# Ledger of designs, part 7: designed miniproteins, single chains

Each design is a single chain, and the fold is of that chain. pLDDT is the mean over its residues in the fold that is shown.

## One batch from the design tools (miniprotein)

Design m216
Fold by ESMFold2-Fast:
Structure m216 (fold): chain A 89 residues (1-89)
Amino acid sequence: PSKKEIDYEAEIGILEIKRAVALLSGDVDAYIQALKELAETYRKAAEEIPDKKDYWESLAKQAEDERTRLENMPEEEARAYMKARVDAL
């Protein structure tokens, strides 16, 4: 991997920990924020690592799609969704 890939993988790792903490604590707002930050980081990686652009853009789209679904859910449904993800771990 390039140094850029390693640097982005490290940043993504930290954001995935934040996402996991939000998920385990049932914090909908923190979970949505982590998805936003992940999508932004994936988009930056797509711009700076063009040989893997499709890969990074796919991950950014997945994070953005999940964020959009959660933002459009009533809070009760968002909490139930997050609980289901915890139960699937």
Scores: mean pLDDT 83

Design m217
Fold by ESMFold2-Fast:
Structure m217 (fold): chain A 85 residues (1-85)
Amino acid sequence: SKLDKLVEKYPEAQDIFNQLKEAFPEVPEELLLDHLEIELPKTSDVEEIKQNLQDFLTAFQNIDLQELAKRLNEIRDTLKKENEK
């Protein structure tokens, strides 16, 4: 799974993901995993990762969370293509 791949690269990913699910129960799990994939290369601070997600959600509080998850997947795919060069 996506989480298993994150845990292989970042051992703390499982604990952080569980904490994000508890803090943001309304947010789709795929969006939480996309946020972790973006944040874990920058920081392992759980509170910083939570704050960055909260700031993002606050900025887009009127957006459809399913549409937001789709946009984050598109950003992730773009970043993967850039990193392959």
Scores: mean pLDDT 76

Design m218
Fold by ESMFold2-Fast:
Structure m218 (fold): chain A 85 residues (1-85)
Amino acid sequence: MLSYKELLDRYDELVKRYDEAKTIQELQDVLKELQKLSDEAYEQSKYYYYEKHDYGTGRQLYGLSLDLQSLADRVQQEIKKLEQQ
């Protein structure tokens, strides 16, 4: 299980990989990792919110899952744009 700091560090790495991506394959790899990381953050948000009653950490992780999903949606739109070329 990744810590919140490790999730943030991976998010920053994926943002950089997205900025540097030149091919559809590289964008697809970033998209896959963003989706996996979003799912991880969402599952951890439920754990902290419902099991630990740590609503602050639960909300932070939920917010991170939404930010990751937003970036994933952006990457998917870029893939579609490149596939039309």
Scores: mean pLDDT 85

Design m219
Fold by ESMFold2-Fast:
Structure m219 (fold): chain A 79 residues (1-79)
Amino acid sequence: EDAELVKQLVEALKNGDKEKALEILEKLAPRYPIAKYLIEKIKTLSSEELKEIGSRLPDDAADLSPEDFLGQIVAALLP
């Protein structure tokens, strides 16, 4: 279930689909507090900035645990 949400989040990020990315993060937030931080960050980004973040994710990002994957997104947001 959460692994499927991670796969959908990878697709949303790579497509710059901000609304879909936020929807998925809201579903993860009750189990993964780091998702709340990402919701606030992603709200401030443009669709193009979101695509850039998606392009920086590791090739195996979709195969990570949800917690590790969300950590990779945080790392991609850092300078």
Scores: mean pLDDT 79

Design m220
Fold by ESMFold2-Fast:
Structure m220 (fold): chain A 110 residues (1-110)
Amino acid sequence: SLLEEALKHLEEAEKLLKEMYEKSKDEEVKEKLAEAIEKVREVAEKTKWALENREKVTQKDIDELLEETKEAAGKVVEAGRLAVEKEGLEEIAAEAAKHVNLALQAVEEI
């Protein structure tokens, strides 16, 4: 299921963002990571709701999920860029961006 794939990738992205947060010392990096974590979590919760309520999901709900997943991806990429620049967390940031983009691809295919 594309919703199940999206959810798994969002949950992995959240885990990696939390790892970056724990490894970061710069307050600006932590703030941007916290914002990205919150948005990814919100999108994951909406994806869980859609999975549990498939018969009630409208095209408008999927369109909204797509737009919110795009916003989450943007926040993850920007937080990751700052984490690389200030903390050197290149590998974890790249992996988090990969997972959020895979979640976005899965939602786009619904």
Scores: mean pLDDT 91

Design m221
Fold by ESMFold2-Fast:
Structure m221 (fold): chain A 87 residues (1-87)
Amino acid sequence: DLLEEIKASYEKHKKKFDELLKQATDPEIRKEIEELRKSYDRIYENLVKLAEEAKTPLERDIIRALLVMSDYVFDKEIEKLKKKIEE
């Protein structure tokens, strides 16, 4: 269910980006959110492709590690943007 894990992570972060965009009124901050969302979409498209091409348990474990790292980095960037909105 690696593809389900990737899709669940994508839906979770998509909702976080939508919430940030609802809260942000500053056009410059909105642009930063949109640029981060584009980077996120690209990374998850690549993770989906890697998961579809994975043939072995080891390859799947590596992709899961990449998913965890991506989630960590994007959560950190989302938190930074949230703080900018609340200033």
Scores: mean pLDDT 86

Design m222
Fold by ESMFold2-Fast:
Structure m222 (fold): chain A 93 residues (1-93)
Amino acid sequence: MVTLTSVKKIKLSKEKAEELSDPEKLKKTTEELFKEASELIKKEFPSAELLDLKITLHDNEAVVVITVKAESKEIAEKALKLAEKYVEEKLLK
């Protein structure tokens, strides 16, 4: 079993940053992204699990911390990259 954590910084548009500056909207967005990314990871990598997803806002930048667990380092790295791509895509739209 392997656990990997990544920290990614995503530059947001002013409009998106303003929207997510509302703590309730940030919390809801984080919970929705965790659920969706968790389902995506389980579908693509059945032995992998999304353990944690944290999003914090610093001005116009989102700091995203993602933790995944899998049977091997290779699967964990692939699952982590998939989660990173999914979250980034959703935050940039």
Scores: mean pLDDT 85

Design m223
Fold by ESMFold2-Fast:
Structure m223 (fold): chain A 80 residues (1-80)
Amino acid sequence: SMKEELEKKLKEYKEKGKKGDAKASAYAGTLAYELGDLELAREYVEYALKLDPNNLLAQGQLAALEGDLERMRELAGQHE
Protein backbone atom coordinates (compact mmCIF):
# COMPACT_ATOMS: atom_id res chain seq x y z
CA SER A 1 0.00 0.00 0.00
CA MET A 2 1.03 3.65 -0.35
CA LYS A 3 1.17 3.98 3.46
CA GLU A 4 3.55 1.00 3.77
CA GLU A 5 5.80 2.43 1.03
CA LEU A 6 5.87 5.85 2.75
CA GLU A 7 6.70 4.20 6.12
CA LYS A 8 9.58 2.25 4.51
CA LYS A 9 11.00 5.41 2.91
CA LEU A 10 10.59 7.34 6.19
CA LYS A 11 12.70 4.69 7.99
CA GLU A 12 15.45 4.93 5.33
CA TYR A 13 15.62 8.76 5.34
CA LYS A 14 15.34 8.92 9.16
CA GLU A 15 18.48 6.75 9.46
CA LYS A 16 20.39 8.99 7.01
CA GLY A 17 19.19 12.12 8.83
CA LYS A 18 20.49 10.78 12.16
CA LYS A 19 23.94 10.60 10.51
CA GLY A 20 23.82 14.37 9.80
CA ASP A 21 22.27 14.43 6.31
CA ALA A 22 20.10 17.58 6.30
CA LYS A 23 18.50 16.69 2.94
CA ALA A 24 17.54 13.23 4.26
CA SER A 25 16.04 14.80 7.42
CA ALA A 26 14.00 17.19 5.22
CA TYR A 27 12.67 14.25 3.15
CA ALA A 28 11.82 12.40 6.39
CA GLY A 29 9.77 15.48 7.32
CA THR A 30 7.91 15.32 3.98
CA LEU A 31 7.13 11.62 4.49
CA ALA A 32 5.91 12.15 8.08
CA TYR A 33 3.69 14.99 6.81
CA GLU A 34 2.19 12.74 4.10
CA LEU A 35 1.54 10.09 6.79
CA GLY A 36 -0.40 12.76 8.76
CA ASP A 37 2.05 13.08 11.66
CA LEU A 38 2.49 16.87 11.68
CA GLU A 39 4.45 16.97 14.97
CA LEU A 40 6.96 14.35 13.77
CA ALA A 41 7.23 16.22 10.45
CA ARG A 42 8.03 19.43 12.37
CA GLU A 43 10.77 17.67 14.37
CA TYR A 44 12.50 16.37 11.21
CA VAL A 45 12.15 19.71 9.39
CA GLU A 46 13.53 21.69 12.36
CA TYR A 47 16.45 19.24 12.62
CA ALA A 48 17.16 19.65 8.89
CA LEU A 49 17.22 23.45 9.34
CA LYS A 50 19.55 23.06 12.35
CA LEU A 51 21.96 21.10 10.11
CA ASP A 52 21.48 23.40 7.07
CA PRO A 53 19.50 26.66 7.54
CA ASN A 54 19.53 27.20 3.74
CA ASN A 55 17.70 23.95 2.93
CA LEU A 56 14.87 25.21 0.67
CA LEU A 57 12.80 22.02 1.03
CA ALA A 58 12.86 22.28 4.83
CA GLN A 59 12.05 26.03 4.72
CA GLY A 60 9.01 25.37 2.50
CA GLN A 61 7.85 22.46 4.66
CA LEU A 62 8.08 24.55 7.85
CA ALA A 63 5.87 27.26 6.28
CA ALA A 64 3.31 24.62 5.21
CA LEU A 65 3.32 22.99 8.68
CA GLU A 66 2.81 26.35 10.42
CA GLY A 67 -0.15 27.09 8.12
CA ASP A 68 -1.73 23.66 8.74
CA LEU A 69 -1.34 23.90 12.53
CA GLU A 70 -2.99 27.35 12.50
CA ARG A 71 -5.89 26.01 10.36
CA MET A 72 -6.32 23.09 12.80
CA ARG A 73 -6.61 25.55 15.71
CA GLU A 74 -9.23 27.59 13.78
CA LEU A 75 -11.26 24.46 12.90
CA ALA A 76 -11.25 23.38 16.57
CA GLY A 77 -13.35 26.52 17.29
CA GLN A 78 -11.32 27.56 20.34
CA HIS A 79 -12.34 31.26 20.07
CA GLU A 80 -15.38 33.20 18.89
Scores: mean pLDDT 78

Design m224
Fold by ESMFold2-Fast:
Structure m224 (fold): chain A 84 residues (1-84)
Amino acid sequence: GPLTREDGERAAREAKEAAEELKKVEKEQPDNGTAVTGAKLRAIGSAITAALASRRTGDSRPALEAQEAAREGGVKFELPEEWL
């Protein structure tokens, strides 16, 4: 299949990096709405990718790690329970 355990681990790392970038953008450029929105969308997209990988592999850890990273980055995003 297109998603493996390794893909899930990579997606979780990318989600964490995107969430960290979001925190940086919000701190350094809070008035730049375009940059903040772009960073939020990137963090959400990465979290969804990690959740899909978790669903494919049966390992919920990437999805949970990605969701927590997004929340720490200030994104109020809840993945469907079925994806966790």
Scores: mean pLDDT 72

Design m225
Fold by ESMFold2-Fast:
Parts: sequence; structure tokens; C-alpha cells
Structure m225 (fold): chain A 91 residues (1-91)
Amino acid sequence: PEISPEVLELLRQLAEALQPVLERQQAEIDANEGKTLPPEAQLLLQMQERLANIVRGENPIENAEKLIEIAEQLSPEAAEYAEKLLELLKE
């Protein structure tokens, strides 16, 4: 099943809200090749996996709920978009 245009737009907004965090953490992730990532960078990678699962239509509600938990720890703005995404996926 294809993701609706409305869901894709929310995913785009979520990505934009996270862009400053992603840019900061990408540099840290790249610098940490071959060693244990700090907890914040691990959360960012987990969030990326949850977003990928939602786009693929794999357990979208469960993945959106987990995405909210992760987003709340990284960015309040991202958490708001994740909550809107969950509401839309429940329809």
C-alpha cells in the first residue's frame, strides 16, 4: 500500500523540524566510526528506522507511537509532527 500524500507531507515537515539535529548528529556519527555511539545519536538512528518502517507501511501505528517516544527526547517540534502523523495513520 502507498503512503497518502498527507502522510508524506507530515513526514517532510518532521524531517525539516529535525534538520538542525540531523546535521549536528551526522557529524558526531561520522566521527564515531567503529566505536559505541552516544545515546542521542543512537536515538536518532532508531528514529530513522521507525520513519523508514512507516514509509514502507510496516506496523505504521506501532512505529509512529515509538517515533513519538524518541522524538520527545530530541525535539518538541518533531514530537508534535510525530503525534499528528499517528492521528492520521489511525484514520
Scores: mean pLDDT 73

Design m226
Fold by ESMFold2-Fast:
Structure m226 (fold): chain A 65 residues (1-65)
Amino acid sequence: MDQDIQQAVDLARQARERGEAGDVEGAREHARQLQRLLDSLPPELRRQAYRAAGEVLGMELRVPQ
């Protein structure tokens, strides 16, 4: 997996785990870091990262262009 996509998956996983543990603020902070990472990626990697992160979060994320 591309390093940037793996980073997005890791951030999504951390956000999910924090949310499941009841740490809503921690989950929100990791989600913000994920969003910033996704915004920094080139369009093709961004699409893949959004899909991968969405799967980890149990939802489909809209892919901006």
Scores: mean pLDDT 73

Design m227
Fold by ESMFold2-Fast:
Structure m227 (fold): chain A 96 residues (1-96)
Amino acid sequence: MSKDEVIELVARMIALVGLMVDAELHIAPKDPKKAEEIVKFMSELLKELAEATKTKSLDEVWELFREKTDKFVAELEKVDPEFAAKVREELEKILK
């Protein structure tokens, strides 16, 4: 693992957290309960990611990240499908 690879991974994690915070703030006026679920999902994702980094390769951690973000977008689609589509576009840019 190179220094550049570690920096890239950290930068993408920060970008993802920022996007999830933006999504929570967007959803909260429409569905406060779903916004609370988003916060819980973020907390669980960070815990799972921290545990995975101890036992898994970077590629496996990245695959887990993608699986979790797909589930996140699916939950957003239940509240605001148009916004969920925009979040998916931003996630695909971060996950590339």
Scores: mean pLDDT 75

Design m228
Fold by ESMFold2-Fast:
Structure m228 (fold): chain A 89 residues (1-89)
Amino acid sequence: SREELEKALRQAKEEAEQLIREGEERLRKGDYEGARKILEDLERSIPLLEGQAEKLEEAGYTELSEEMREFVEELRERIEELRERLEEA
């Protein structure tokens, strides 16, 4: 249902936020290897989320698909920020 899909999108956003925070904490502690692994996990999730957005569009959930694509764009920006901080560490 739409409500179940909206809940799943909200959960995906919360999980991504938690991973970003974990990556930032590992960087703060000087765990550069751990931070890099989190960054890799986040980067690997992007094509999967993009695939979900495409499936939502095909199923007629255009608004949810657009929201997912917007979330992916925001996530890419935050991944890039984390990567830059890691490279300067």
Scores: mean pLDDT 84

Design m229
Fold by ESMFold2-Fast:
Structure m229 (fold): chain A 99 residues (1-99)
Amino acid sequence: SLSREEQLKIAKEAKEEQLEELRELLETDREAVLAAWDEALAARDELLSQPASVAEAARIAVEAIERWRAAGGSREAALEAAEEALEKLAKLVLEKAEK
């Protein structure tokens, strides 16, 4: 378990860093993003069995990936879904760190 102060610092850094890294990866290496998503799907059951806050984050990620696959699995759809999911995950982390 992390202290509340450490959780706040991690949440702020994670949001800014993840958004910057995602933008760069999506421009330079979309295959890395897709590979990470495949890994997340493989770990789905384990992630969803975690504490509620982690389970909610995992659910957002899994739902985004499943929507992408249902839409036909295009790289463009994956890019959009990943960006939206990351923003939701960052918001969830910040919200849980505050309250």
Scores: mean pLDDT 57

Design m230
Fold by ESMFold2-Fast:
Structure m230 (fold): chain A 61 residues (1-61)
Amino acid sequence: SEEELARELLKTLDVPEDQREKVLKKILETARVLRKAFREPEITEGHLRLAKTIVEIDLKG
């Protein structure tokens, strides 16, 4: 599922345990925005991976 893949991607990020749920929601929300932008009917693995990268950059800067 989308959430399961997002949780796996979240494990590759250095995020404190108390922030994990917040960052997970950010990844999923970003993936939904990307799905809309690319006019795809469903969130794809590509959207989730790109969302993770965007969130990772945001966390570092």
Scores: mean pLDDT 82

Design m231
Fold by ESMFold2-Fast:
Structure m231 (fold): chain A 80 residues (1-80)
Amino acid sequence: SDSDNEKIKEARRLVAEAKAALKQGNYDKAIELALRALEIVDELESRKTELTQEQRQEVVMIGAEAGVILISAYVAKRAA
């Protein structure tokens, strides 16, 4: 649906902003944004039977990227 497409778009935006924050050394912001993206991913995954195959693939990819950013930010924060 258009609503699900907007949620996917918002999750992608949050992941892009989290990645930018990570590159800038803003680890707390990267963690916050990545967790917000994962909240959207969790909501969409709970309704995956209502999503198209393409939407499901995007949600999985967004979740994976958000997870990598989250782990990277925690590791970098501990090293700083």
Scores: mean pLDDT 88

Design m232
Fold by ESMFold2-Fast:
Order: sequence, then structure tokens, then C-alpha cells
Structure m232 (fold): chain A 68 residues (1-68)
Amino acid sequence: KIITVKFSDGKTYKFEVLEEINDYRYKAKDLETGKVLEIAIDKENKLASVVEGPEEFVGKGGEILKLE
């Protein structure tokens, strides 16, 4: 399962879901860097934000463009 997210900085990121912790939180891997992070998911508003992981990602988020 891959989540495609457009962050507020205008960049698009692809995250491979490693674990669905619950319906609102996933452990995932950034496909570009291989870095592991945790993403909070708002399914109603199609939003995702990084809540744990590398400092450069934490607090960043944006629109969910695709779920595969």
C-alpha cells in the first residue's frame, strides 16, 4: 500500500505503508530516501501529516492525492 501526499511546500512524496497502527496512524517508508516515519491520516479531509520520524519531515503534511 502506497500513499501519495502533496506537502504544503509543494512537493509530492510517496510513502510505502509498513504498518497500519490504527485507522488514523501509519508507520511508513519514504520511497525516495528510505527513511521511516509515522503519518497521521485524516480520511474525511484527505490530509496526512508526519508526526514522528526524521526532523526534516516532522510537522509537515498536506493533501492525500492517492492511496494504492
Scores: mean pLDDT 82

Design m233
Fold by ESMFold2-Fast:
Structure m233 (fold): chain A 92 residues (1-92)
Amino acid sequence: MSRYEQFFKKVEDQVKKLGPDDVDGLTELLTKMAGALQMFMLNSDDLDAHDAMLAQFRKITDTALSIGNPETQEKVQHGRELFEQQAELLKK
């Protein structure tokens, strides 16, 4: 099992433990995850690994959107869109 897979699984479990009103806690966890993901992608030239990492990021973000209130959903969705644009540039 790779280090990044273990990391994302741990973050997903932490996200699921947060309440829908824990906007700051949720956005803080997602910010940490996005930073770690960017570092993993920058240190790897494996496009298949990049796709797997992005899929995990999207899965955890989808989990956050499902438990968040409208304010959390708006912040998470905006952050996801910005990060996906940046990640797409890293793949090229």
Scores: mean pLDDT 71

Design m234
Fold by ESMFold2-Fast:
Structure m234 (fold): chain A 78 residues (1-78)
Amino acid sequence: MSPAEIKALIEERAAELAAKIRSLEEAAELAARALRAMGEEATAEEVLAALREAVAAGMAPEELIREVARRVAELEVR
């Protein structure tokens, strides 16, 4: 697969995931699940705390949801 094809698959999957995520809590649960599938010790509560800190620092919740969806899609496509 070319890098452009991999990028397109990641973008398509990220859009699917972002459309299904309705809150930061759901984004945190998805991210924690993906991290645990890779052998990382992460809880939804820990991820949610980090996402809320980013919102407090001025990041839009919709941008955080898209970032979580993109990172999870990157893990799924690899």
Scores: mean pLDDT 80

Design m235
Fold by ESMFold2-Fast:
Structure m235 (fold): chain A 100 residues (1-100)
Amino acid sequence: SLKEKQEALQKKTLDFSIEYLEKRVEYLRKQAKEKNNPKALEHIDRAKELIEQAKNSTDIEEQKKLIRDAYFHIQEAEAILNNDKKALEKIKEMRKIYEN
């Protein structure tokens, strides 16, 4: 069925997203350490925790939620490292939309 195909595609997309986010975390963590930015490091470490929780989850909807939250933390860390206040405000607005 279309739903079964969509679920299989979502699982593959999540697996690719996890790999991408793990590499992004590694890169940004190095930058945050070199720049001595503890607030960015806090967001990066939280993203890492959420990614590990997603990898250990057997529920696709829970995996999506965890990966989405990890992505927001990564984007917040990047905005902090770039001193991009407008990006931070936009991320906060997007986060509210997904928190219902």
Scores: mean pLDDT 86

Design m236
Fold by ESMFold2-Fast:
Structure m236 (fold): chain A 90 residues (1-90)
Amino acid sequence: GIKLDEKTLKQREKLAIRYEEEAKKAGAVEKIVKLRTALGLYLDLYRQTKNKAYLKKAENILDELKKLAPKDPMVKDAENEIEKLKKKLN
């Protein structure tokens, strides 16, 4: 994709944190949607920065999503994406 500037990356990080925090207060269905959005933002941040802290955030959110919605196709897609990113690190 397009390389994002530092200001846009910081805005995306704030947005990811916001959705993660909103998920903690949300009901079951809304919680899944908020966590999925936060996960996507952290994966985008990792792809742009290569900062492993964002990948770790994405893995933690994926673990929560797998407990809440283990059969959700979007959760399985996120797991596959994280596995691909982790293979590139090794």
Scores: mean pLDDT 84

Design m237
Fold by ESMFold2-Fast:
Structure m237 (fold): chain A 55 residues (1-55)
Amino acid sequence: MSPREQEIERYQRLAVRAAALGDGERAAEYAKLSMLLDGKSEEEAQRGAEQARAA
């Protein structure tokens, strides 16, 4: 994988782990970062962050 792909995957794993631990704020932050790196708009990234926070 490219360095960017590895970074996206790392943030996705961190988001999932934070959500599993009940840390919605950290889950939202990592989910947003992974989506922005993946080229999503700020609007899409914010929506994904809200879903991660609620999980």
Scores: mean pLDDT 79

Design m238
Fold by ESMFold2-Fast:
Structure m238 (fold): chain A 57 residues (1-57)
Amino acid sequence: MKAVAKKDVTGPPGVVLSLKKGEEVEILKEYENGDVLARGKDGEVGLVGASDLEYIE
């Protein structure tokens, strides 16, 4: 499943996946609290709030 960042997202490296608005990610896992484990285009893996993502697949 793929998603696009709705806005710039920043956080600690290794915990939060830092994204720029319009950047595509692959959704690996969704958590009940609204967090998503995602992989960026460079292969980096981290957490993103589901509300900060537009799901495209």
Scores: mean pLDDT 78

Design m239
Fold by ESMFold2-Fast:
Structure m239 (fold): chain A 70 residues (1-70)
Amino acid sequence: SDLEKFKKAFEEYVKKHNLTTTLPSDEELERILNRLKELGFKDEYIFDPDKLANTIIFATGILGEPLVRF
């Protein structure tokens, strides 16, 4: 599923950037995923852990508030 792909990418993103040991719930990850899709991000920017950091930063700028809180 898209959620399982996103969860894997998010876990790798968190590990690469040493952000936290506590991951968001599956419900919260689905909310974040749906928001990124609504903002028009393509799969290559959502499911690639190397691109996800910049995608989250860009999304936060569009929204004017943090998309993810650690």
Scores: mean pLDDT 81

Design m240
Fold by ESMFold2-Fast:
Structure m240 (fold): chain A 83 residues (1-83)
Amino acid sequence: DEIKEYLKKVKEEFLKALKEEGFEVLGIKESYSEESGEVEIILQRVDPETKEVVTYKVTIKTEWATVDGKETVLFGVSGEELP
C-alpha cells in the first residue's frame, strides 16, 4: 500500500517532467506487490529537426530497502529507445 502510493507520486512527477519536455504518453502498465512496484510507460516524441517519431519505453521500479540501518523506499528509472 505505501509502496503503491509512493510509486504513484513518483510516476506523476515523472510524467509531468516528460510532458514539459514534449513527450506524449502512449501507454502505462502498472504492477504492485507489498514489497515492490513497477510502472512501464511507453512515450513518443517528434524530433523538431528531423520530424522523425521516436518511441521510448521507461520503467520505474520501487522497493523497500535498508540503508544505514533505516528502512527506506528506493526507486530506479531506466529507459530505452524502441525500434
Scores: mean pLDDT 75

Design m241
Fold by ESMFold2-Fast:
Structure m241 (fold): chain A 64 residues (1-64)
Amino acid sequence: MTPSQVARANLEALAASGGEWTPALERALEELGRHMRTQEDLDLLRRARESARRSTPLGREGSR
């Protein structure tokens, strides 16, 4: 599979789960996002990031 196909699959899975998101996954998907040019892929990336932020928002202090 091409890198863009892999990136899309990962984003789709995360968007569908709408669940937990680690900083490592966020970085990986941001880097993969550089290779995505399709509007639907960009929308998917945005949705995955929004889901991640709602589950585990990144703060300067961490949890508590």
Scores: mean pLDDT 62

Design m242
Fold by ESMFold2-Fast:
Structure m242 (fold): chain A 50 residues (1-50)
Amino acid sequence: SLADRLERLKKLLVNSGLIPDMETARAMSQRELADYLGLSRGTLRRAITA
């Protein structure tokens, strides 16, 4: 599902050090995550659906 792909992306970003911890990542919506990474929501959506 989209939610599962988003969860996996959040874990990868925490593991790579781009986000400090999973609690921070879990608190972020798709919109907030895209903004934090400097991406459009469309770009983030394409990344998690590819």
Scores: mean pLDDT 75

Design m243
Fold by ESMFold2-Fast:
Structure m243 (fold): chain A 73 residues (1-73)
Amino acid sequence: SSEKEATENLRKAAEYLKDPDDPEKAKKAGLEIEKVMEIDPEAFGEAEKLAVKLMTEEGLTVPQVRERLKKLR
């Protein structure tokens, strides 16, 4: 099911995010989250969509993404 697939993709993302300072792992995590967004794009907020874009397109680490997201209050 799509739900099981989404759960597995999020689990893989979480595994990559155990090393938040590695930009390559952040990119891989973002790519797994993008697969979840393809399953249900309407379930994701603007902050989550931006976080994934920053990880996959700009190659930012998790701490760098968090600093950018502070501006979206």
Scores: mean pLDDT 79

Design m244
Fold by ESMFold2-Fast:
Structure m244 (fold): chain A 99 residues (1-99)
Amino acid sequence: SGKIASIQKQAAELLDKVKENKNLTNLLYRALMEQQAGVELSDQQKAVLALYYLASGQVTKALKLIKEIDDIAKAVEALSPVLPVEQVVNLLEEAKALV
């Protein structure tokens, strides 16, 4: 559906902002490594990793992470000011609503 394509495009644009910031790039890298090692992820790590999976078309993996976040707005607030909080929250909530 057109909704999935829109979500992927928005996630890719937000992921480019992550890549421009050293701290968020390091957070994403650690989230990827910790997930592979079976370590419990923080809600902030789940949020940034969900953006990565949405941008790469891995919707099922992204949805699993998003559903495990207790408070999406609070998780995303910790990624401020580099990421636009309202845009990221709206994107993750829209993705969560696909199921």
Scores: mean pLDDT 82

Design m245
Fold by ESMFold2-Fast:
Structure m245 (fold): chain A 90 residues (1-90)
Amino acid sequence: MVLSDEARTLLAEGLIRAVKRVGAETVRKEIIDSLRESGVDVEKVEEQVEKLVEAAERGDVEGAKETIGEISRENPDAVVAIAQAIDRLL
């Protein structure tokens, strides 16, 4: 696992706070824009991004952590882009 449990929890909680602040659609757009800026192939991670945003909209910390862990293992560059998007929204 590339990310620790603590790092995954912090990202999941940050994402939930961002969704509460600006709404799920704004968060999704910011994540996708960050992925494109970072040169990540959005089509390869779009399903995982949707799953992540849906978990955050429900306040599902564990579901968000699982999806972050999956993305971290399969595409670490996408996790960095997601973290940057969350930071900009908080």
Scores: mean pLDDT 82

Design m246
Fold by ESMFold2-Fast:
Structure m246 (fold): chain A 90 residues (1-90)
Amino acid sequence: SAEERLKKEALELARKWGLDTSLFENLSLSEMFRLLVEYMLDHFGVKYKEADTKVTTEEGIVLYVGLEVVEGSEEVSTEELRKVLKENQL
């Protein structure tokens, strides 16, 4: 299923980032993606806050992320993101 594929992708990303995948075993898909997004934002020093944010995938899966980037946060370049992801074999 699409949900199972997204969970697998989230776990693989967590492994590549050196996160303890046991933390993900009992989490919903939304909770898994929230942790990954929070880790990424913390890694890049991006400021965020709690918000009623949700994302709908192409398959119609709703992800309740619950985070919003604070206005005036430093813009993280796509090239810097690609470099970090490549260094972690992503």
Scores: mean pLDDT 68

Design m247
Fold by ESMFold2-Fast:
Structure m247 (fold): chain A 95 residues (1-95)
Amino acid sequence: MSELEQKIYDALVIIAKTLGIDPSGLSLAEIVEQVTKAYLPEMSEEQRQALLQAVENKDLEFVLYFILGIMAELEAQGNEEVAKAQKELNDLVLS
């Protein structure tokens, strides 16, 4: 994986654990699917498939934008582990 893809994966692992999902052995696409089903139940199946297609196509900018949105909301709810992961991911993007 690229450095950005690995950091996105690491951030999703933290989000998944926060939501009570075991990320062990899951691919990036599998974690994205489980996180969206748990956190964004109002997301249509069409929107979820578009996000999974972005993961498959390595559209990391689209995936990153989506993850940062989830992380900002969880950070606003007081999740310190998500806040730390969001900072690390932002620091990488600015490098």
Scores: mean pLDDT 74

Design m248
Fold by ESMFold2-Fast:
Structure m248 (fold): chain A 67 residues (1-67)
Amino acid sequence: SLAAEIAAEPDPERRAGLIGELYRKIVVDLRKGVPDEEIAEKYGVPVSFVERVRAALEQAEADLAAL
């Protein structure tokens, strides 16, 4: 899984790239309406991690809508 690959990656630059890829993939699935629990299982991350990504996206969209 991406989470396991991130945990095993010793290079900070490559690890940052993998984290970015994980976030991008989670965002795509969230936009498609995939349940948080299913995304968590798919990428091997805690549900709380997916919930934090969702909350951050919703907050960013709310902030932009208030402009």
Scores: mean pLDDT 81

Design m249
Fold by ESMFold2-Fast:
Structure m249 (fold): chain A 79 residues (1-79)
Amino acid sequence: SAKEIADKVFEQAKKLGVYDEESNTIPVNVAIQLLSKELGVDPNVIQRIMSERGYTPNPSIKISKETLIEIIEEVLKSL
């Protein structure tokens, strides 16, 4: 479940041209927006959970698919 959601988010980020192929990461602010849309969860809730793990919505901060899976699991547990 969490892996499938992360795969969809990363696929959408690739279509938007924001996927970093060298690091296999996407910007945190994009991850928040795409994950909010995919889960139907308030982006402020996702931003809080990400920020608690050190992933603030700063344009220079990027997140891997592996870490996004952990965050999705935490978001789903908090619902």
Scores: mean pLDDT 84

Design m250
Fold by ESMFold2-Fast:
Structure m250 (fold): chain A 92 residues (1-92)
Amino acid sequence: SLAELSEKAGEAAKKVYEAMDKETQEELRRLLEEARRAAAAGDFAAAREALARAAELLAEEARKLGDEESAEIIEKAKEAALEALREAEAAA
């Protein structure tokens, strides 16, 4: 089910991203880059914060499009990703 959730979240995120204006696309890319850099540096708390903000932005944009299903999928994927980062921090 996690693999199916990941695939659905990827498709939902892509659809929402392609419908976003350029400024919002740049903000999303910035947040994802921030999360990636923080995780690479072992700052899992900063990585979780940036990832949560990125997912919240995508879910909000999905709702503006009237796409509640995509918003819900993105929110479920966010919770799974944040938990994975918490487990990585605990193991470090």
Scores: mean pLDDT 84

